# Ledger of designs, part 12: designed miniproteins, single chains

Each design is a single chain, and the fold is of that chain. pLDDT is the mean over its residues in the fold that is shown.

## One batch from the design tools (miniprotein)

Design m383
Fold by ESMFold2-Fast:
Structure m383 (fold): chain A 64 residues (1-64)
Amino acid sequence: MSEIEKVLKLVKERAPNGYLTKEELLKLAEEEKDPVSSGLLYQIAEMAKNGYISVEEIEKLLNM
């Protein structure tokens, strides 16, 4: 499984309501052992302009 697929699976598992807060994403990035997956989570957290981001928005960012 690619790092992108791993991150998508992780955010879907952690977002039962379809949204993640910036704080949740930063926590996931800090807990992630793989540096590439951790880096992707930090990037997604920075894209949470209002302090949260939808899983659909994350999927669009990672599948571009």
Scores: mean pLDDT 78

Design m384
Fold by ESMFold2-Fast:
Structure m384 (fold): chain A 65 residues (1-65)
Amino acid sequence: SVAVDVGALLRLIGGAIDGEPVEVHSPGGSIEDTRLEMSPEGLLEAARRAVEAMKAGERIRLEQP
C-alpha cells in the first residue's frame, strides 16, 4: 500500500518518452505538480522512480502469486 500519483507519473513519463513534455510550467495549472518536477531532468527522474516502483511491486508479485 503506497501513496503514489500513478496517473500523474504515467502522464509525465508517457509524454516525455513520446516527445510531449508536461504543459504545466508552474503549480496552479491543470495539475498540482506535487509529486514530480516538470523539467527535463525531473521527467527523467520520474521515469526512474516509476521503474523503481515497478520493480518493488513486481518483487511483491513474485512473492505472492
Scores: mean pLDDT 49

Design m385
Fold by ESMFold2-Fast:
Structure m385 (fold): chain A 67 residues (1-67)
Amino acid sequence: NEKAKKVIEAVRELLEAGVPRDQITIDEVAERAGITKEEIYEQFESLDSLIAWAEGEIQAEKRKKEL
């Protein structure tokens, strides 16, 4: 799903830029991904769930590069 990929990428960019997890807002993610907050909630149960998924992808990439 292209919308889910864009949303995850937007959160990854915020985390890599050093934005604290508790300062990431749904409105900022929606603006960066170019979709509505309602469309984000169609793909993810909560903002916390979305951030956790993005964190998992960052960690998975780091582990692959260390092999």
Scores: mean pLDDT 78

Design m386
Fold by ESMFold2-Fast:
Order: C-alpha cells, then structure tokens, then sequence
Structure m386 (fold): chain A 68 residues (1-68)
C-alpha cells in the first residue's frame, strides 16, 4: 500500500499533474496490480507473486527517481 502511494506521487511529479489526481492514480495502480495477480495466480504461487510485485514497485520507484 505505501509503495503504491509512493509510485503515484512520483508519477504526478514526472507528468507535472495536479496532486488532486493522486487518489485516481492510486486506484489505477491498485487495479493494475490486482489484475496482474489474478492473471498470473493460475501459473505461479501467490507468495511468489506478492514478492514479485513488491520488488517491482521498489524498482519502479528507483527508476522514476532517476528520470528526474
């Protein structure tokens, strides 16, 4: 949850959008993650998917920070 909020804040800063869009972006990221887990849970264990998502969010945060 905290990682999703961090990504959403960085997206707003990188796109130069108003912070009023933060809740909508958080919802979109949450939906994207849930959809990905739903699609992949047929082939991979849920624990592995959870670790993959957390690691991916951390990498996204680092990458986005380096873009500015």
Amino acid sequence: MELIEEVAQLLIELKGEDKSKLPKIIEEIQKAIEERIKERKETLPEEELREEVEEMLKKIIEEMKSLK
Scores: mean pLDDT 74

Design m387
Fold by ESMFold2-Fast:
Structure m387 (fold): chain A 62 residues (1-62)
Amino acid sequence: MPIRYRALSDIVARTPEELSIRKGDVIEVTVDPSSVWNEAVVDGRRGRIPRMALKDALERVE
């Protein structure tokens, strides 16, 4: 089930599979607690984000 987060800081993609995110973006994340990567969508772009970004760089939107 996708959960919405707001970016608290910029997140720069390091590989083509990763998603670049800007501060203030609203991102939909499919949380997988068994993986170091989560699937995400922002502005119609799909990619992966590091799981640590959920703790360090993203804030859950109600």
Scores: mean pLDDT 77

Design m388
Fold by ESMFold2-Fast:
Structure m388 (fold): chain A 66 residues (1-66)
Amino acid sequence: SSSIQSLAYTFGLSVQTVRDLFRELGFSEQQIEDLSKRGVSLGEALDLAIQGRLDEARELLLRYLE
């Protein structure tokens, strides 16, 4: 199953809304799937993004790409 679909279900959002939020952070769907496979806490980043804390959400995800 897609990580985006799992996050959408968990947060009660549409798949499109989750995709749009990660796109706003500057991340492709493929990058999000790769981070998920590495055990990264995508839910924490999504929660920050929903709160409008986009810079904090972005920094959290970028930490795992270093």
Scores: mean pLDDT 81

Design m389
Fold by ESMFold2-Fast:
Structure m389 (fold): chain A 95 residues (1-95)
Amino acid sequence: MEKALEAAREVRRIGEELAASSDPLARLVGQGLIRASELIEEAAKAGDVEGAVEGLRQAAETLRRLAADPRLSPEDRALAARGAERLERAAEELE
């Protein structure tokens, strides 16, 4: 379960980076990701690998949508795109 816990920490790290943004939408998504990281961590601790993978994929989809949002700065969109790629990779590694 160490890999799933590491993935949950990565979701929290991305969420904290977005929550530090000056953009209100990026900040809201960041707060949502911090909460999602707690749910993924609980799934991992319970041995629910499928639940952890689903949480990671949902977080990645949220970041993909944020990366495509024209309301965000190019910098915040790039951060969201990189985050989505990292979480997609983490989900693949847990399958």
Scores: mean pLDDT 84

Design m390
Fold by ESMFold2-Fast:
Structure m390 (fold): chain A 71 residues (1-71)
Amino acid sequence: SQQGIDYYNQGIRYENQGNYRDSADYYIRSADLNPDDPRFQIRNYGRAGRIYISLGDYDRRDEVRRRQGRL
């Protein structure tokens, strides 16, 4: 969806600014809004998961893994 793409673009902007928590949140929301594109979902969940690992936020990483497992 266009909204999902908009969330993805905002995620990139936050990541480039070093705002990793908001970046990960927007990548997750982007993936959730594109259920018809599993490859896009996998990439965005994967990116969010890697960000949470870098932040030491394993609870949120596990949540992302659960979302990815539903694909």
Scores: mean pLDDT 85

Design m391
Fold by ESMFold2-Fast:
Structure m391 (fold): chain A 99 residues (1-99)
Amino acid sequence: MLELTEAARARRERALAVRRALEAQGRREEGARLGLAEFLGVPVEALDRLAELYERGEVTEAEVEEVYDRAIATLRELGDDQLAAVLEEQRAEELEALR
């Protein structure tokens, strides 16, 4: 079985700590969002920006590449190769759609 790197383990622990702290304050949705950003190793602002660009129909190749590449790298460090492969496939489809 794959062992988590020290960096990946620390990132997972930080993500869980952020989620738990915000859930304790009744901020469950915010905790899930910030925890996901910490877990994937991407800034929450990058996730929010990408979502805004999709809503406007103005998403760019550079924005897709930045968010997906960081998320894929983080998931591979965590040993989640299955989810990383799914994101790689989605990345390719998103970039082809933008042409």
Scores: mean pLDDT 69

Design m392
Fold by ESMFold2-Fast:
Structure m392 (fold): chain A 98 residues (1-98)
Amino acid sequence: MKEEILKLAEKALELAEKILELEEKIKAGDTSALPELEKLKKELERVEEELLRKIKELAPDPADPVAQELILYTQKQVAKLALKYGEKLSEKSQAALA
């Protein structure tokens, strides 16, 4: 039941990583990456909308204690993925500076 939300969150993080890579290329003067950046930003927006819809489907009544527990669990999993993404980005930045 939580696997679909986790997969959407993972996909959003992968798209965010690619967006950051393209933004760095554009900052370096490679404007050929602009069309791809715009496409990825639109894909990320779509994935975020689907993720929010799935979360609402799990917790249609936010006053329900069981629904609140499911929301908190989902938020914790998304936060773990965001932390992992941050570490991966940091390693990539270190490699670029080496």
Scores: mean pLDDT 67

Design m393
Fold by ESMFold2-Fast:
Structure m393 (fold): chain A 60 residues (1-60)
Amino acid sequence: MSKEAEQEALRHAWLAGSSTDPAEALRHLGEGLGIVAADLEGEEAGRRALQEYEALADAV
Protein backbone atom coordinates (compact mmCIF):
# COMPACT_ATOMS: atom_id res chain seq x y z
CA MET A 1 0.00 0.00 0.00
CA SER A 2 1.24 3.50 -0.80
CA LYS A 3 2.09 5.85 2.05
CA GLU A 4 -0.77 8.17 1.08
CA ALA A 5 -3.33 5.36 0.94
CA GLU A 6 -2.08 4.14 4.32
CA GLN A 7 -2.50 7.63 5.79
CA GLU A 8 -6.02 7.89 4.36
CA ALA A 9 -7.05 4.56 5.86
CA LEU A 10 -5.52 5.58 9.19
CA ARG A 11 -7.32 8.93 9.06
CA HIS A 12 -10.65 7.14 8.64
CA ALA A 13 -9.81 4.82 11.54
CA TRP A 14 -9.04 7.79 13.80
CA LEU A 15 -12.24 9.55 12.75
CA ALA A 16 -14.18 6.38 13.53
CA GLY A 17 -12.52 6.07 16.94
CA SER A 18 -13.14 9.71 17.86
CA SER A 19 -16.75 9.75 16.63
CA THR A 20 -19.51 9.66 19.24
CA ASP A 21 -22.12 8.65 16.64
CA PRO A 22 -22.01 4.87 16.09
CA ALA A 23 -23.35 5.20 12.52
CA GLU A 24 -20.63 7.72 11.62
CA ALA A 25 -17.98 5.65 13.38
CA LEU A 26 -18.99 2.53 11.45
CA ARG A 27 -18.96 4.45 8.14
CA HIS A 28 -15.40 5.67 8.63
CA LEU A 29 -14.29 2.25 9.83
CA GLY A 30 -15.78 0.60 6.76
CA GLU A 31 -14.16 3.12 4.41
CA GLY A 32 -10.72 2.72 5.95
CA LEU A 33 -10.95 -1.06 6.10
CA GLY A 34 -12.15 -1.15 2.51
CA ILE A 35 -9.05 0.72 1.36
CA VAL A 36 -6.75 -1.66 3.26
CA ALA A 37 -8.56 -4.84 2.19
CA ALA A 38 -8.73 -3.81 -1.48
CA ASP A 39 -5.01 -3.05 -1.53
CA LEU A 40 -3.99 -6.24 0.29
CA GLU A 41 -5.63 -9.04 -1.70
CA GLY A 42 -7.50 -7.37 -4.50
CA GLU A 43 -10.96 -6.17 -5.18
CA GLU A 44 -13.37 -8.97 -4.29
CA ALA A 45 -12.63 -9.25 -0.57
CA GLY A 46 -12.22 -5.49 -0.17
CA ARG A 47 -15.42 -4.65 -2.02
CA ARG A 48 -17.38 -7.19 -0.02
CA ALA A 49 -16.05 -5.95 3.31
CA LEU A 50 -16.75 -2.31 2.40
CA GLN A 51 -20.28 -3.07 1.19
CA GLU A 52 -21.09 -5.07 4.32
CA TYR A 53 -19.82 -2.31 6.60
CA GLU A 54 -21.73 0.35 4.66
CA ALA A 55 -24.95 -1.69 4.93
CA LEU A 56 -24.32 -2.16 8.65
CA ALA A 57 -23.74 1.59 9.13
CA ASP A 58 -27.08 2.36 7.48
CA ALA A 59 -28.80 -0.16 9.78
CA VAL A 60 -27.34 1.22 13.02
Scores: mean pLDDT 66

Design m394
Fold by ESMFold2-Fast:
Structure m394 (fold): chain A 85 residues (1-85)
Amino acid sequence: LKEKLEQAVNKALAGIPGVTDARVTQVVDGRYAGVEVFVDGKPAMVLVVDLETGEVLSSNADSSLSDELKKQIQEAVSKAAKEVG
C-alpha cells in the first residue's frame, strides 16, 4: 500500500512545476497516510490524507510556497489517495 501510494502521488505531482519528489512517510490503520513533498529538492510540504475519502486532514507548508502551488499539491495528493484507497 505505502509503495503504491508513493508511486501514485509522484505520478499525480509530475505535472506540477518545481515539484521534484514525494515520499509517503507512514500509513496508519491502512486509512491515513503522511506525505512529504519536495520542491526544488527541498522539503516543502507535509500532508496527512484520508485514503478512504481523499480528504486532506492537515497540511504544513513552507512559507515560500505560493497559495496556487499549495492548492495544486493538495489536489494532486487527494486525487492519488482516492485512486489508491
Scores: mean pLDDT 81

Design m395
Fold by ESMFold2-Fast:
Structure m395 (fold): chain A 79 residues (1-79)
Amino acid sequence: SMKEYEEKVEEIKEEAISKIEDPRKAEAARTALELERQGHPYDDALREAAREAGVSVEEAREAVDEVSELAKPGIEELS
């Protein structure tokens, strides 16, 4: 079901976030992904996440990219 798929995707993303060594970058990635899930535009989500975590927008983007790379194998297995 779609609900089960979304719940598994969120679990995989949380696991990926837990592997980020810098806690501020991990916080930025978590916040950006949560804001995107709520329907915020990507650039707005990155700016807000960077502000809240105390990192640059580029660092927030890098953190989201790192989460995507770490999560990719798990998400592909769901397909």
Scores: mean pLDDT 83

Design m396
Fold by ESMFold2-Fast:
Structure m396 (fold): chain A 60 residues (1-60)
Amino acid sequence: EPPELPAHLVAKFSEADPTGTFSGGPGFLARVDPAEIRRWLEGLPLSDEEKEALVDYFAQ
């Protein structure tokens, strides 16, 4: 199955979040509103398609 998070997106996400707030803390992600995730992603150099893939992944 093709991943919703390509390796380069995971790398960008990890580098932008070195403390692992979103990528290293699934319990934290479970309580984060999708709007907060979108707002955080707005600060990253990602395409709209890549942002939607990340939002869908976290909201699954």
Scores: mean pLDDT 57

Design m397
Fold by ESMFold2-Fast:
Parts: structure tokens; C-alpha cells; sequence
Structure m397 (fold): chain A 86 residues (1-86)
């Protein structure tokens, strides 16, 4: 296990992103949503196993699929993805 942090930029208002994520909750991840210009920054933080990490990575794309928005390429967020030893 290690501390996992990933940041996504979502070109939608923070309130819409928060509502979408509330529809797809997970206890494995702490979610922070902050407004960023015309969009929102979503930061996921948790102490995760590799299995839980895979689940967390799938969560945001599924949640925001309900919104009329595009999620930035997840591959572009790999620099923001950090797994730290716990």
C-alpha cells in the first residue's frame, strides 16, 4: 500500500463534478474538488492497494460520463499520479 494522489482537470463546473462523483461514491478515495477557471480540478487521495488503485482510476471517468463534458486524457495526469509507501 502507498498514498495515491491523482489530479484530473474536468472542463465542467465544480458543483456538477461533485454531484456526479456523489452518484458513484467510494470509501477507498478521498475526493477534493476545486474550481479552476471554466472547469474543475478533481484530486483523488487514498492509501490504496494496486487493486483499489485500478478501481479508483475507473471511478472518475464513469462518474463524469453523466455530464456533458470531456475528461482530459488520463495519460496526461500520470505525472500527477503518485503512489507513496505507507
Amino acid sequence: MGTFTVTYYVPAPAEEVRAALAAHPTDAVEVRIEPDGDGARVTLTAELSDEELAEARALLPEAVAALPIEVLELTDTRIEIAVRPA
Scores: mean pLDDT 55

Design m398
Fold by ESMFold2-Fast:
Structure m398 (fold): chain A 78 residues (1-78)
Amino acid sequence: HMSELRKELDEIWELALSEDPEKREEGIRRAARLISEKLGIPEEAARLYVEGVLAAARGAPDEELEALAKRILEILKK
């Protein structure tokens, strides 16, 4: 249910925001898998989406975010 999903997302978010590169990579990997399963999209597209969200949170320019969105869309079309 939503409560269990929220707990899983909180754990993933904690890992993805870690200063430890190993924990950050684990968080990104877990987030990509969860998104892929929930949305029925390729894990490659889900991973790019997660990386885009983290980049936006760090203040990446719109051009980088748009490039990631286009790559995701192309994967979904193929």
Scores: mean pLDDT 76

Design m399
Fold by ESMFold2-Fast:
Structure m399 (fold): chain A 93 residues (1-93)
Amino acid sequence: MTEEELREIVKQAVKLLQNGENPPDELRQAIASVPPARYARLVAEAGKELKSMSEDEVKALLYGAKYLETKDKKYKELAEEYAKKAEEERLKQ
């Protein structure tokens, strides 16, 4: 899968998750298969590119999705950290 295809998959997953929808198996498998360092880069890029929500909300959703597929506790911790930051930013407005 190309870098461009992975960016589109990540973008689609965020839109589905923002709407409270579970991504289909194909997108979930793609998310699970991306190595940690590459996934962190894709998450950072998506957070800056997507304007429909805050950068921290995008990061929280994508790390949460990665945790659900891999069961790797580090992604749970990252998802919780960015979710807290997103809530704090929302409350400061």
Scores: mean pLDDT 79

Design m400
Fold by ESMFold2-Fast:
Structure m400 (fold): chain A 74 residues (1-74)
Amino acid sequence: LTEEQEKEVLIGLLEIYAAVAINYARKQGKLDQAEKIEKVRDEAITRIRNAPSVEEAQKIFEEAKKEIDKIVDE
């Protein structure tokens, strides 16, 4: 895979992870949490695309997942 393709894989995985978390929040009636997760997802996707390396993109991806987990646990 090229670096661009590796970043797109990370973006795809993050989109799936966020979608599961958003759906869970919605089922719990926690619409504010769902909106926060959407924001984290969108900001992280932009940061991954602009990352200087795949290693930095992976760090952003892992941080985004941790942030989403924190929001879900609120």
Scores: mean pLDDT 87

Design m401
Fold by ESMFold2-Fast:
Order: C-alpha cells, then sequence, then structure tokens
Structure m401 (fold): chain A 62 residues (1-62)
C-alpha cells in the first residue's frame, strides 16, 4: 500500500508525500520503526530523483 502511494506521489512531483510514504513502506517491509530522520532522508531522495523513488516504491510494493 505505502510503496504504491510513494510511487504515485513521486511521479506526480510530490516529493514530500512520496518520501513520507517511501519511509513508511520501508519500515513496514523491514519491520523497523519509522523515525523523523528516515522520513527526512526519504523526502530528500524523492526530491533528488523522483524516478528512482518511484521505482523503489514499486519494488517494496511487489
Amino acid sequence: KYGELAAKKALEGDAEEAGKYLALASGEYNGVPVNEEAIKQAIEFAKKDPEKAAELGKSIAS
């Protein structure tokens, strides 16, 4: 769910929402708590490369 949302938001150019959902998807997939630093890093990643952020979101969703 979160990985799919991250990919959608990244492709829509919403890096902040894409990063937030990417961090949530990664935390859920790995069973680790999502923290503020992880969210900030994911947002910066989505800003730097929305295409790669979308690909990562799809990978976590699959």
Scores: mean pLDDT 77

Design m402
Fold by ESMFold2-Fast:
Structure m402 (fold): chain A 59 residues (1-59)
Amino acid sequence: GEEDLKKAEKFYKEGKYDDAASYAIQAVLNGEERAIELLRKLAEKGNVTAQVFLRRLER
């Protein structure tokens, strides 16, 4: 949950978008809806994993 979101934010700031997407997805799956905003930013940066995950959430 919260810990996964913090790790995702750290990796995002470091430019490690694949690691950031992985932790953000885990945060969402553990109920941390705030991680969706980070996934949106990752998708805008061109991260395919974040784009695919968000597309599935919008269904």
Scores: mean pLDDT 82

Design m403
Fold by ESMFold2-Fast:
Structure m403 (fold): chain A 90 residues (1-90)
Amino acid sequence: SMLFEEAKLLIKELREAIKRAEELRKQVTNPELAERLERVIEEARRLIKELEEALKNKDEKKIAELVSEAVALLGRMRGLILEAEKEIAA
C-alpha cells in the first residue's frame, strides 16, 4: 500500500528531524526557543509511536489521519530547526 510506504517514510523523516532538533536544543541559549524545540521533539516521538502502532494494527483510517498530522508537524519542525540554526549562526 502506498499509504503504508508514505507512513514509513514519514517515520524516518520525523526521526531525522528529532535528531537535528536535539542537536540544536543543546546549542540554543534562548530558553523559549529551547522549550519550543523540546515540545516538537516530544510531539514527534509520540506521533512516531502512534504511527508504528497503527501500522502494526493495519488501521488504514488511523494511518491516513496520522500521516496528515505527521506532514504538518514535520513542516513545523523544519521551520523551527531553521529558526534555531539562524540564532546559533548569529
Scores: mean pLDDT 89

Design m404
Fold by ESMFold2-Fast:
Structure m404 (fold): chain A 74 residues (1-74)
Amino acid sequence: SPEAEALLRNVEGVRRTIEEGDLSVEDLEALLRLAREQVQRFLAANPDTPEEVRRRLEELLQRGEEGVRRRREE
């Protein structure tokens, strides 16, 4: 769906910002939290979301979490 594609692009942008951006850990955590909330609300509203889309969103959020964790350890 166009809405799922837009969400995937947005979450990928957040993941890229976390991995490549020069933002504070606090700002990266806030971005990740907002992206997670957006994904959770979308999936709750769209229970028939294809498994491939769910998996991709979860992978992007997990990569974001790993990126924030790595920044905290620096």
Scores: mean pLDDT 83

Design m405
Fold by ESMFold2-Fast:
Structure m405 (fold): chain A 73 residues (1-73)
Amino acid sequence: SFGDEVAKRSEEIAKEFGVSLGSAQTYVTAEDELGKEVADKLLREAQSKSTHPGRLHLILSELMYKAILEKEK
């Protein structure tokens, strides 16, 4: 299922980047919607602003939301 695919990819991303599973799930959504290059850029920006798992997840979610809105313009 799509959820199973997201779960597997999220685990891979969490291990690769050393981020929480929640942040990895947000990255996978960004990768699906915006592509890997944009998802990588957003994750690196979030990591540059916070090492705290909760804050990183919030920042990444905000960056993803803004990028998706800009794509729809």
Scores: mean pLDDT 84

Design m406
Fold by ESMFold2-Fast:
Structure m406 (fold): chain A 94 residues (1-94)
Amino acid sequence: SRALEERRRRLEETIELLEEEIKELEEEIKKAGEETEEQKLLLLQLYSALSVIYRELAELTPDEARAEEYRRKAEEYEKKAEELKKEILEEGKK
């Protein structure tokens, strides 16, 4: 239980850091009015990472309702990553 609690805490801390990085990137994009290829690739990496981390957090969470909430968050970020990946591919990056 204690080791599981510590691992969940570390995953929650990582999520907070990554979500803060996304907020900073979103603010930069809003100020610039356009997304650069570098920013899109970084957002894709962050969304993909959050999807994996939320999925792991769900597996480690004994409360079913909380685990389901984390699974929904993982699916949301996975969908965002897939949408962004399609956008990058459709733009035919050079």
Scores: mean pLDDT 84

Design m407
Fold by ESMFold2-Fast:
Structure m407 (fold): chain A 102 residues (1-102)
Amino acid sequence: MQQALQHLDQALSYLDQAIDHVRQGDIDSGLQYFLQSLQHFTEASDLAEASGIDMREYVIRMVGLGIRFIGHVLDNDLDGAIDSLQRAKQVVEDARALVLEH
């Protein structure tokens, strides 16, 4: 379980970097940091599922927010893109709380 928590902490760190770069107008770096966050979130989800924790709700929420983030970027809606990333942070924090209970 500690390894899953470490991956969730990395996902949060990469989301903070994604938000910072998007705020600066550096969309390419923001997208790259978001992708790194997703990779760490996926590793955490796989580790949690292997330990009997149902992560399905959090995976679905995270994927949906990723789609919304890309949509806002394509529409040049940086405020919407940042909102989607901040909501993604909340999903990772909720998943982290679930993992801590087990």
Scores: mean pLDDT 89

Design m408
Fold by ESMFold2-Fast:
Structure m408 (fold): chain A 73 residues (1-73)
Amino acid sequence: SMSEEQKKVQKVTGYALRLIGMGIDMGLADEGVRQAKKIVSKVDSTMDEIDKLYDEQVRKLEEAARRREEELR
């Protein structure tokens, strides 16, 4: 329904903004933006698939941040 589509748009937008913020905070702004664009492109997916993708993207950003810190130390 239109209500479900609106909820998916809201969820995807929230996740995208969080990924951008995480990327900036971690010194990985370009990666955060890339991940945000990817989840926005999945707005036609199910809510469960969107949630799963977001969890995977958060893990990827955390992993990239750890690798970056290792390179700097």
Scores: mean pLDDT 83

Design m409
Fold by ESMFold2-Fast:
Structure m409 (fold): chain A 76 residues (1-76)
Amino acid sequence: SSGEAVKLALELGQLLAEAAKENPALEPYVREFEKAVFAGDFDRALAIAEAALPLLDPKTRERAERLLAEFRRVLE
């Protein structure tokens, strides 16, 4: 559902924003992710979050991977 996709996008966005506080290299990913979500372009948002995975610490990456799996499931 649209509501479920928005909820997961907000959770992923928050995770990326928190990670960017410790790794400024993530700031462009946060900005582009927010733009994609605002535009309703969830395929682009998914791709941006996936591209950000190597920049995350292992624990945060594991959490992000679980959220991405749910996001893909909701988008089909």
Scores: mean pLDDT 85

Design m410
Fold by ESMFold2-Fast:
Formats: sequence, C-alpha cells, structure tokens
Structure m410 (fold): chain A 91 residues (1-91)
Amino acid sequence: MEEIKKAIKEGASREDIFKLWAEKNKPRFEAESRRVLAEAQAEADKLVAEGKITPQQAANLVTARVLRHIGDLIDQEIAEINKVIEEVEKE
C-alpha cells in the first residue's frame, strides 16, 4: 500500500496505479484462492461421500465458495484503497 499511496500522491495514471496494485496483490490472491479451493473441495467431497449432494452440486459449491472469497478480498482491497485516497485528499 505504501508504494500505491506514493504513486497516487505523485499523480500517477489510473493504469499505472492498477498495474502496481495487481503486481503486488496477485501472489497473495493466488495463495488465498488455493487455500479456499482446497478447503471447499474437502467440504464438497465429504458431502458427496455422505450422499447429501451430487458431484455436480459439489462442483457448483466449490465454484461459489471460491468466487465469494475472491469478492470478499476485492471488497477489502477497495476499502483499503479508499482509505489511502481519503488520506491523500486530506494531505
């Protein structure tokens, strides 16, 4: 966030700010997504083994869990970026 805050203060373009954000956050998002995928897959496999859901429903559950988690991560990043912008505007 400090490098993004500096870029905003220095009047960097929107595209440059997005590029910096993406480069810094991609490894964290990939690691967290892999963890959530593994956890969701284990839960789904257990429910299929117990006869509670079908394999197709299991695939849908895993997809929904991963997408929800990515959405939550994006919302958290937007909130943090908004705080940085507000701080920059206040000088």
Scores: mean pLDDT 76

Design m411
Fold by ESMFold2-Fast:
Structure m411 (fold): chain A 84 residues (1-84)
Amino acid sequence: MFKEAVERAIKELEELKKNLENINREEVSREARAVLEPGIAAAEKRWDTWDEEEKQIVELVRLILEALAKGEDPEEIIKKIKEM
């Protein structure tokens, strides 16, 4: 499951990268920020109930949302994911 989640995330980020010139990066960053804080709070509340693979998926999602919220390039995010 985690490996499939990683592959999907990379594919979605590569699609984002291809359309980067025509994407409103400020809007993407704003949307990422809007979901990040409530998402992290919900994850932390349930953290002890998740298995190791589920925790890895949560960390993957957190990494992507934090990077997008900071306005990092999709290519840089893909590199971070591949290092996980």
Scores: mean pLDDT 71

Design m412
Fold by ESMFold2-Fast:
Structure m412 (fold): chain A 100 residues (1-100)
Amino acid sequence: MKEKILEEFEKYLKKLKEVLGSTSDEEVEKTLKELSKLSKEEWKELVKKLEEILKEFEANIEKELATLSEEEKKTALEVFKIHKEFLKKLKEIFEEEKKE
């Protein structure tokens, strides 16, 4: 279960790297190593915080995007999509754990 969470997080970070273009492989690996130290409870709390951040961003998306260039808007929307897909995958993993 924890292994699947880390695998999905690695995919998430790689997608962010593709969109942002400047994140090094070392930064991705360092982040994964730090996250591997988290307990299941800490992961659930992180997911909850990320959901709250995304909901707040979505509620203010027009206002947030209005201050950005067209290039920055495209990047912000792609990042938001990547975060939403990652949260969906994490929820699926946690729901599968309820079977045991």
Scores: mean pLDDT 71

Design m413
Fold by ESMFold2-Fast:
Formats: structure tokens, sequence, C-alpha cells
Structure m413 (fold): chain A 72 residues (1-72)
């Protein structure tokens, strides 16, 4: 769902953590995100200091067996 991914990016860029978390939970439940998509979301969440959103993405990457350090 391209539209859901774009809505999530928009929420993160708007510093709307409540909306970003809601959209992230829907995105993770409804799609099979790539490592590249998750790494991109992690970077923009970190850049915007959305700590809860960043935490959820890091946890999901670890659960998929990805090294979070490879997202830099």
Amino acid sequence: SESLFNALIDAINANDEERALSLLNKYLALTTPTKEELCHLLKIASDKNLHQTEFVIRRYLVELGFDVKSCV
C-alpha cells in the first residue's frame, strides 16, 4: 500500500507522533515492508525525534532478523 506508506512519511515529517504510530501499526499489520522501507522510516523518525515511532521500527527490524546498524 503505497498510499499508506506515503501517509506515514507525511505524519512523521509533520512531527505528529500519535498519527505516525497509528499509521505505522496499520502499515506493519497490512503490508510486508522491505528492509529498505523500514530503514527509511527509521531514519526520518530519528531525524524528527519521534522516539516511540523509532522504537517500534527498531523492534520490528530486530524481530525480522535485520541488523539495525545496516540502516545507516
Scores: mean pLDDT 85

Design m414
Fold by ESMFold2-Fast:
Structure m414 (fold): chain A 99 residues (1-99)
Amino acid sequence: EIEKLIEALETLIKFYEDLLENDPTKEASEEEQEKLKPAVEIVEKYVLSIVEKIDESEKMEEVIEKIIEELEKKSKKLAELYRRYVELRKELIKKVLAA
């Protein structure tokens, strides 16, 4: 279970790092989207199970920190990967919006 989450996050992190280095405005190809879809689904399903325990009135940054805290209780590596994933997505969005 945890190993699948780690693999999914590593797959997503590599993809976003490659985008940031080469072309942050490039959309994933249909083939890339199909490959990434299972990884996204695994991560989202797990995050959703944690979010259900968090107060919906909290700000997004606070929600993210609580998700990381819950992940760290299960695996320090998993928490570090999720933090990296969130930072990469934030950076990608900033570059796309600035273009």
Scores: mean pLDDT 71

Design m415
Fold by ESMFold2-Fast:
Structure m415 (fold): chain A 74 residues (1-74)
Amino acid sequence: MKPVTERHISLSSSDSVPVGELVNRITQELRERGYRVVGASGNSAGPGETMTVTLVYERPDGEIVRVTITSYVL
């Protein structure tokens, strides 16, 4: 059984930094640190609603990072 250490990162998108840009930046940074994407989930949202995207990354030693990104849909 792999030793599991979990870290959680919470981010909010803005007009200057959209959700897709945050996803790309975090995925690239974690990939450079040896992590791989093992899970992704998100809820669809209409205008005036809040969208949430959750990404799960795993390093070969069993360390897990969860990233939650929240965005308001105009």
Scores: mean pLDDT 71

Design m416
Fold by ESMFold2-Fast:
Structure m416 (fold): chain A 80 residues (1-80)
Amino acid sequence: SEELKKLQEKIKEITLKLIKEGVDTAEAIELAMIAQYYMVIEKLDEKEAMEKAKEALKDEKKTNELLDKFFKLVQELKEK
């Protein structure tokens, strides 16, 4: 799916940017996935999506819920 490729490329882009800014690799990946979920589903810009992702990451339950939603989105895009 072209949509899946765009999603994965954007995650790589955001993840590398965060790592370059000094964010831990695992946290950078989680932030990129959650931010991309907000950009695709809620149609937020990258700045707003990243701010929401950073807030969500402070709450383990919210982080896990959003990651589950992100992986469901990835699975749906694979079927297209």
Scores: mean pLDDT 85

Design m417
Fold by ESMFold2-Fast:
Formats: structure tokens, C-alpha cells, sequence
Structure m417 (fold): chain A 81 residues (1-81)
């Protein structure tokens, strides 16, 4: 959906800025996990998609890995739209 694409693009931009501002991976994870939960609660992503995405975010070791995970998810969403 266009709403999901826009939400993910905003999350990606927020992560890029957080990396530039020197925020820790743990701080970025906390923000991103909260936003993913909000997307699932609003019905923009399925429970399964949210579970898988959150697991990948939790496993990430850096802001750059979090960014790559979100960019991959956005690409999949755009290809399914």
C-alpha cells in the first residue's frame, strides 16, 4: 500500500539521520521496533511480517544493518504493490 511505502520511507530517513547524529544501534532499534508495532496495530503489515521484521531488527549489530533490513523490506513491498 502507498501508506505503508510512505511510512517505511520515513523510517528509513529517520534511521539515516540517527546514524549521522551518532545514535547507538540500541537506541535506533528501540525507535524502529516501536514504529513496526504501530504499523502492525494499524493493519498496514501482517502479524507474520511484523514478527519477521522485528526479529531481524533485534539481530542487527549496527544502524547500517537496521537501514539495510528496512530498505530490503521496502523493496519487497514496492514489488508486491
Amino acid sequence: SQQLIEALEKMIEGVRKAIEDGLSADTIKTAVLSEIRALQEEGLISEEEARELMARIRAAKSGEEILAILEEFLKRVKEEA
Scores: mean pLDDT 87

Design m418
Fold by ESMFold2-Fast:
Structure m418 (fold): chain A 98 residues (1-98)
Amino acid sequence: SLFSEIMEALRLIYAAIQALAEDKVVNRILPDEEFERYLAAWLKEWAERHTEAEIDAEYQKRVALVEKLLKEGRITPEEAADEIAEYERFRQEVLAAR
C-alpha cells in the first residue's frame, strides 16, 4: 500500500541518516530539516511514478482503516482526526509534487 511503502521508505531514510551521522543514541529524533529534504526528494520521484487514481485509492484505504480502528475503540476520536488530517496533508503534497 502507498502508506506502507512510505513508512518503509521513511524507515530506510532514517537508517541511512543514522548510519551517516554515526549516531549510537537509541532514542535520537531525526533532524526535521534532513527528514524533510529526503522526504521531499522521495515524494517527487514517487509521485511521478503513480497516478492520481492510485494515490486517491490508497488514501481512501488508509482513512477506512483509521475509521475501523476508531469504531473498534482502539484509538481516540482525536487520534483518528489527527491521523486522517496527516494523510490528507500527505495526499495534497504528493499531488502537488507531480
Scores: mean pLDDT 63

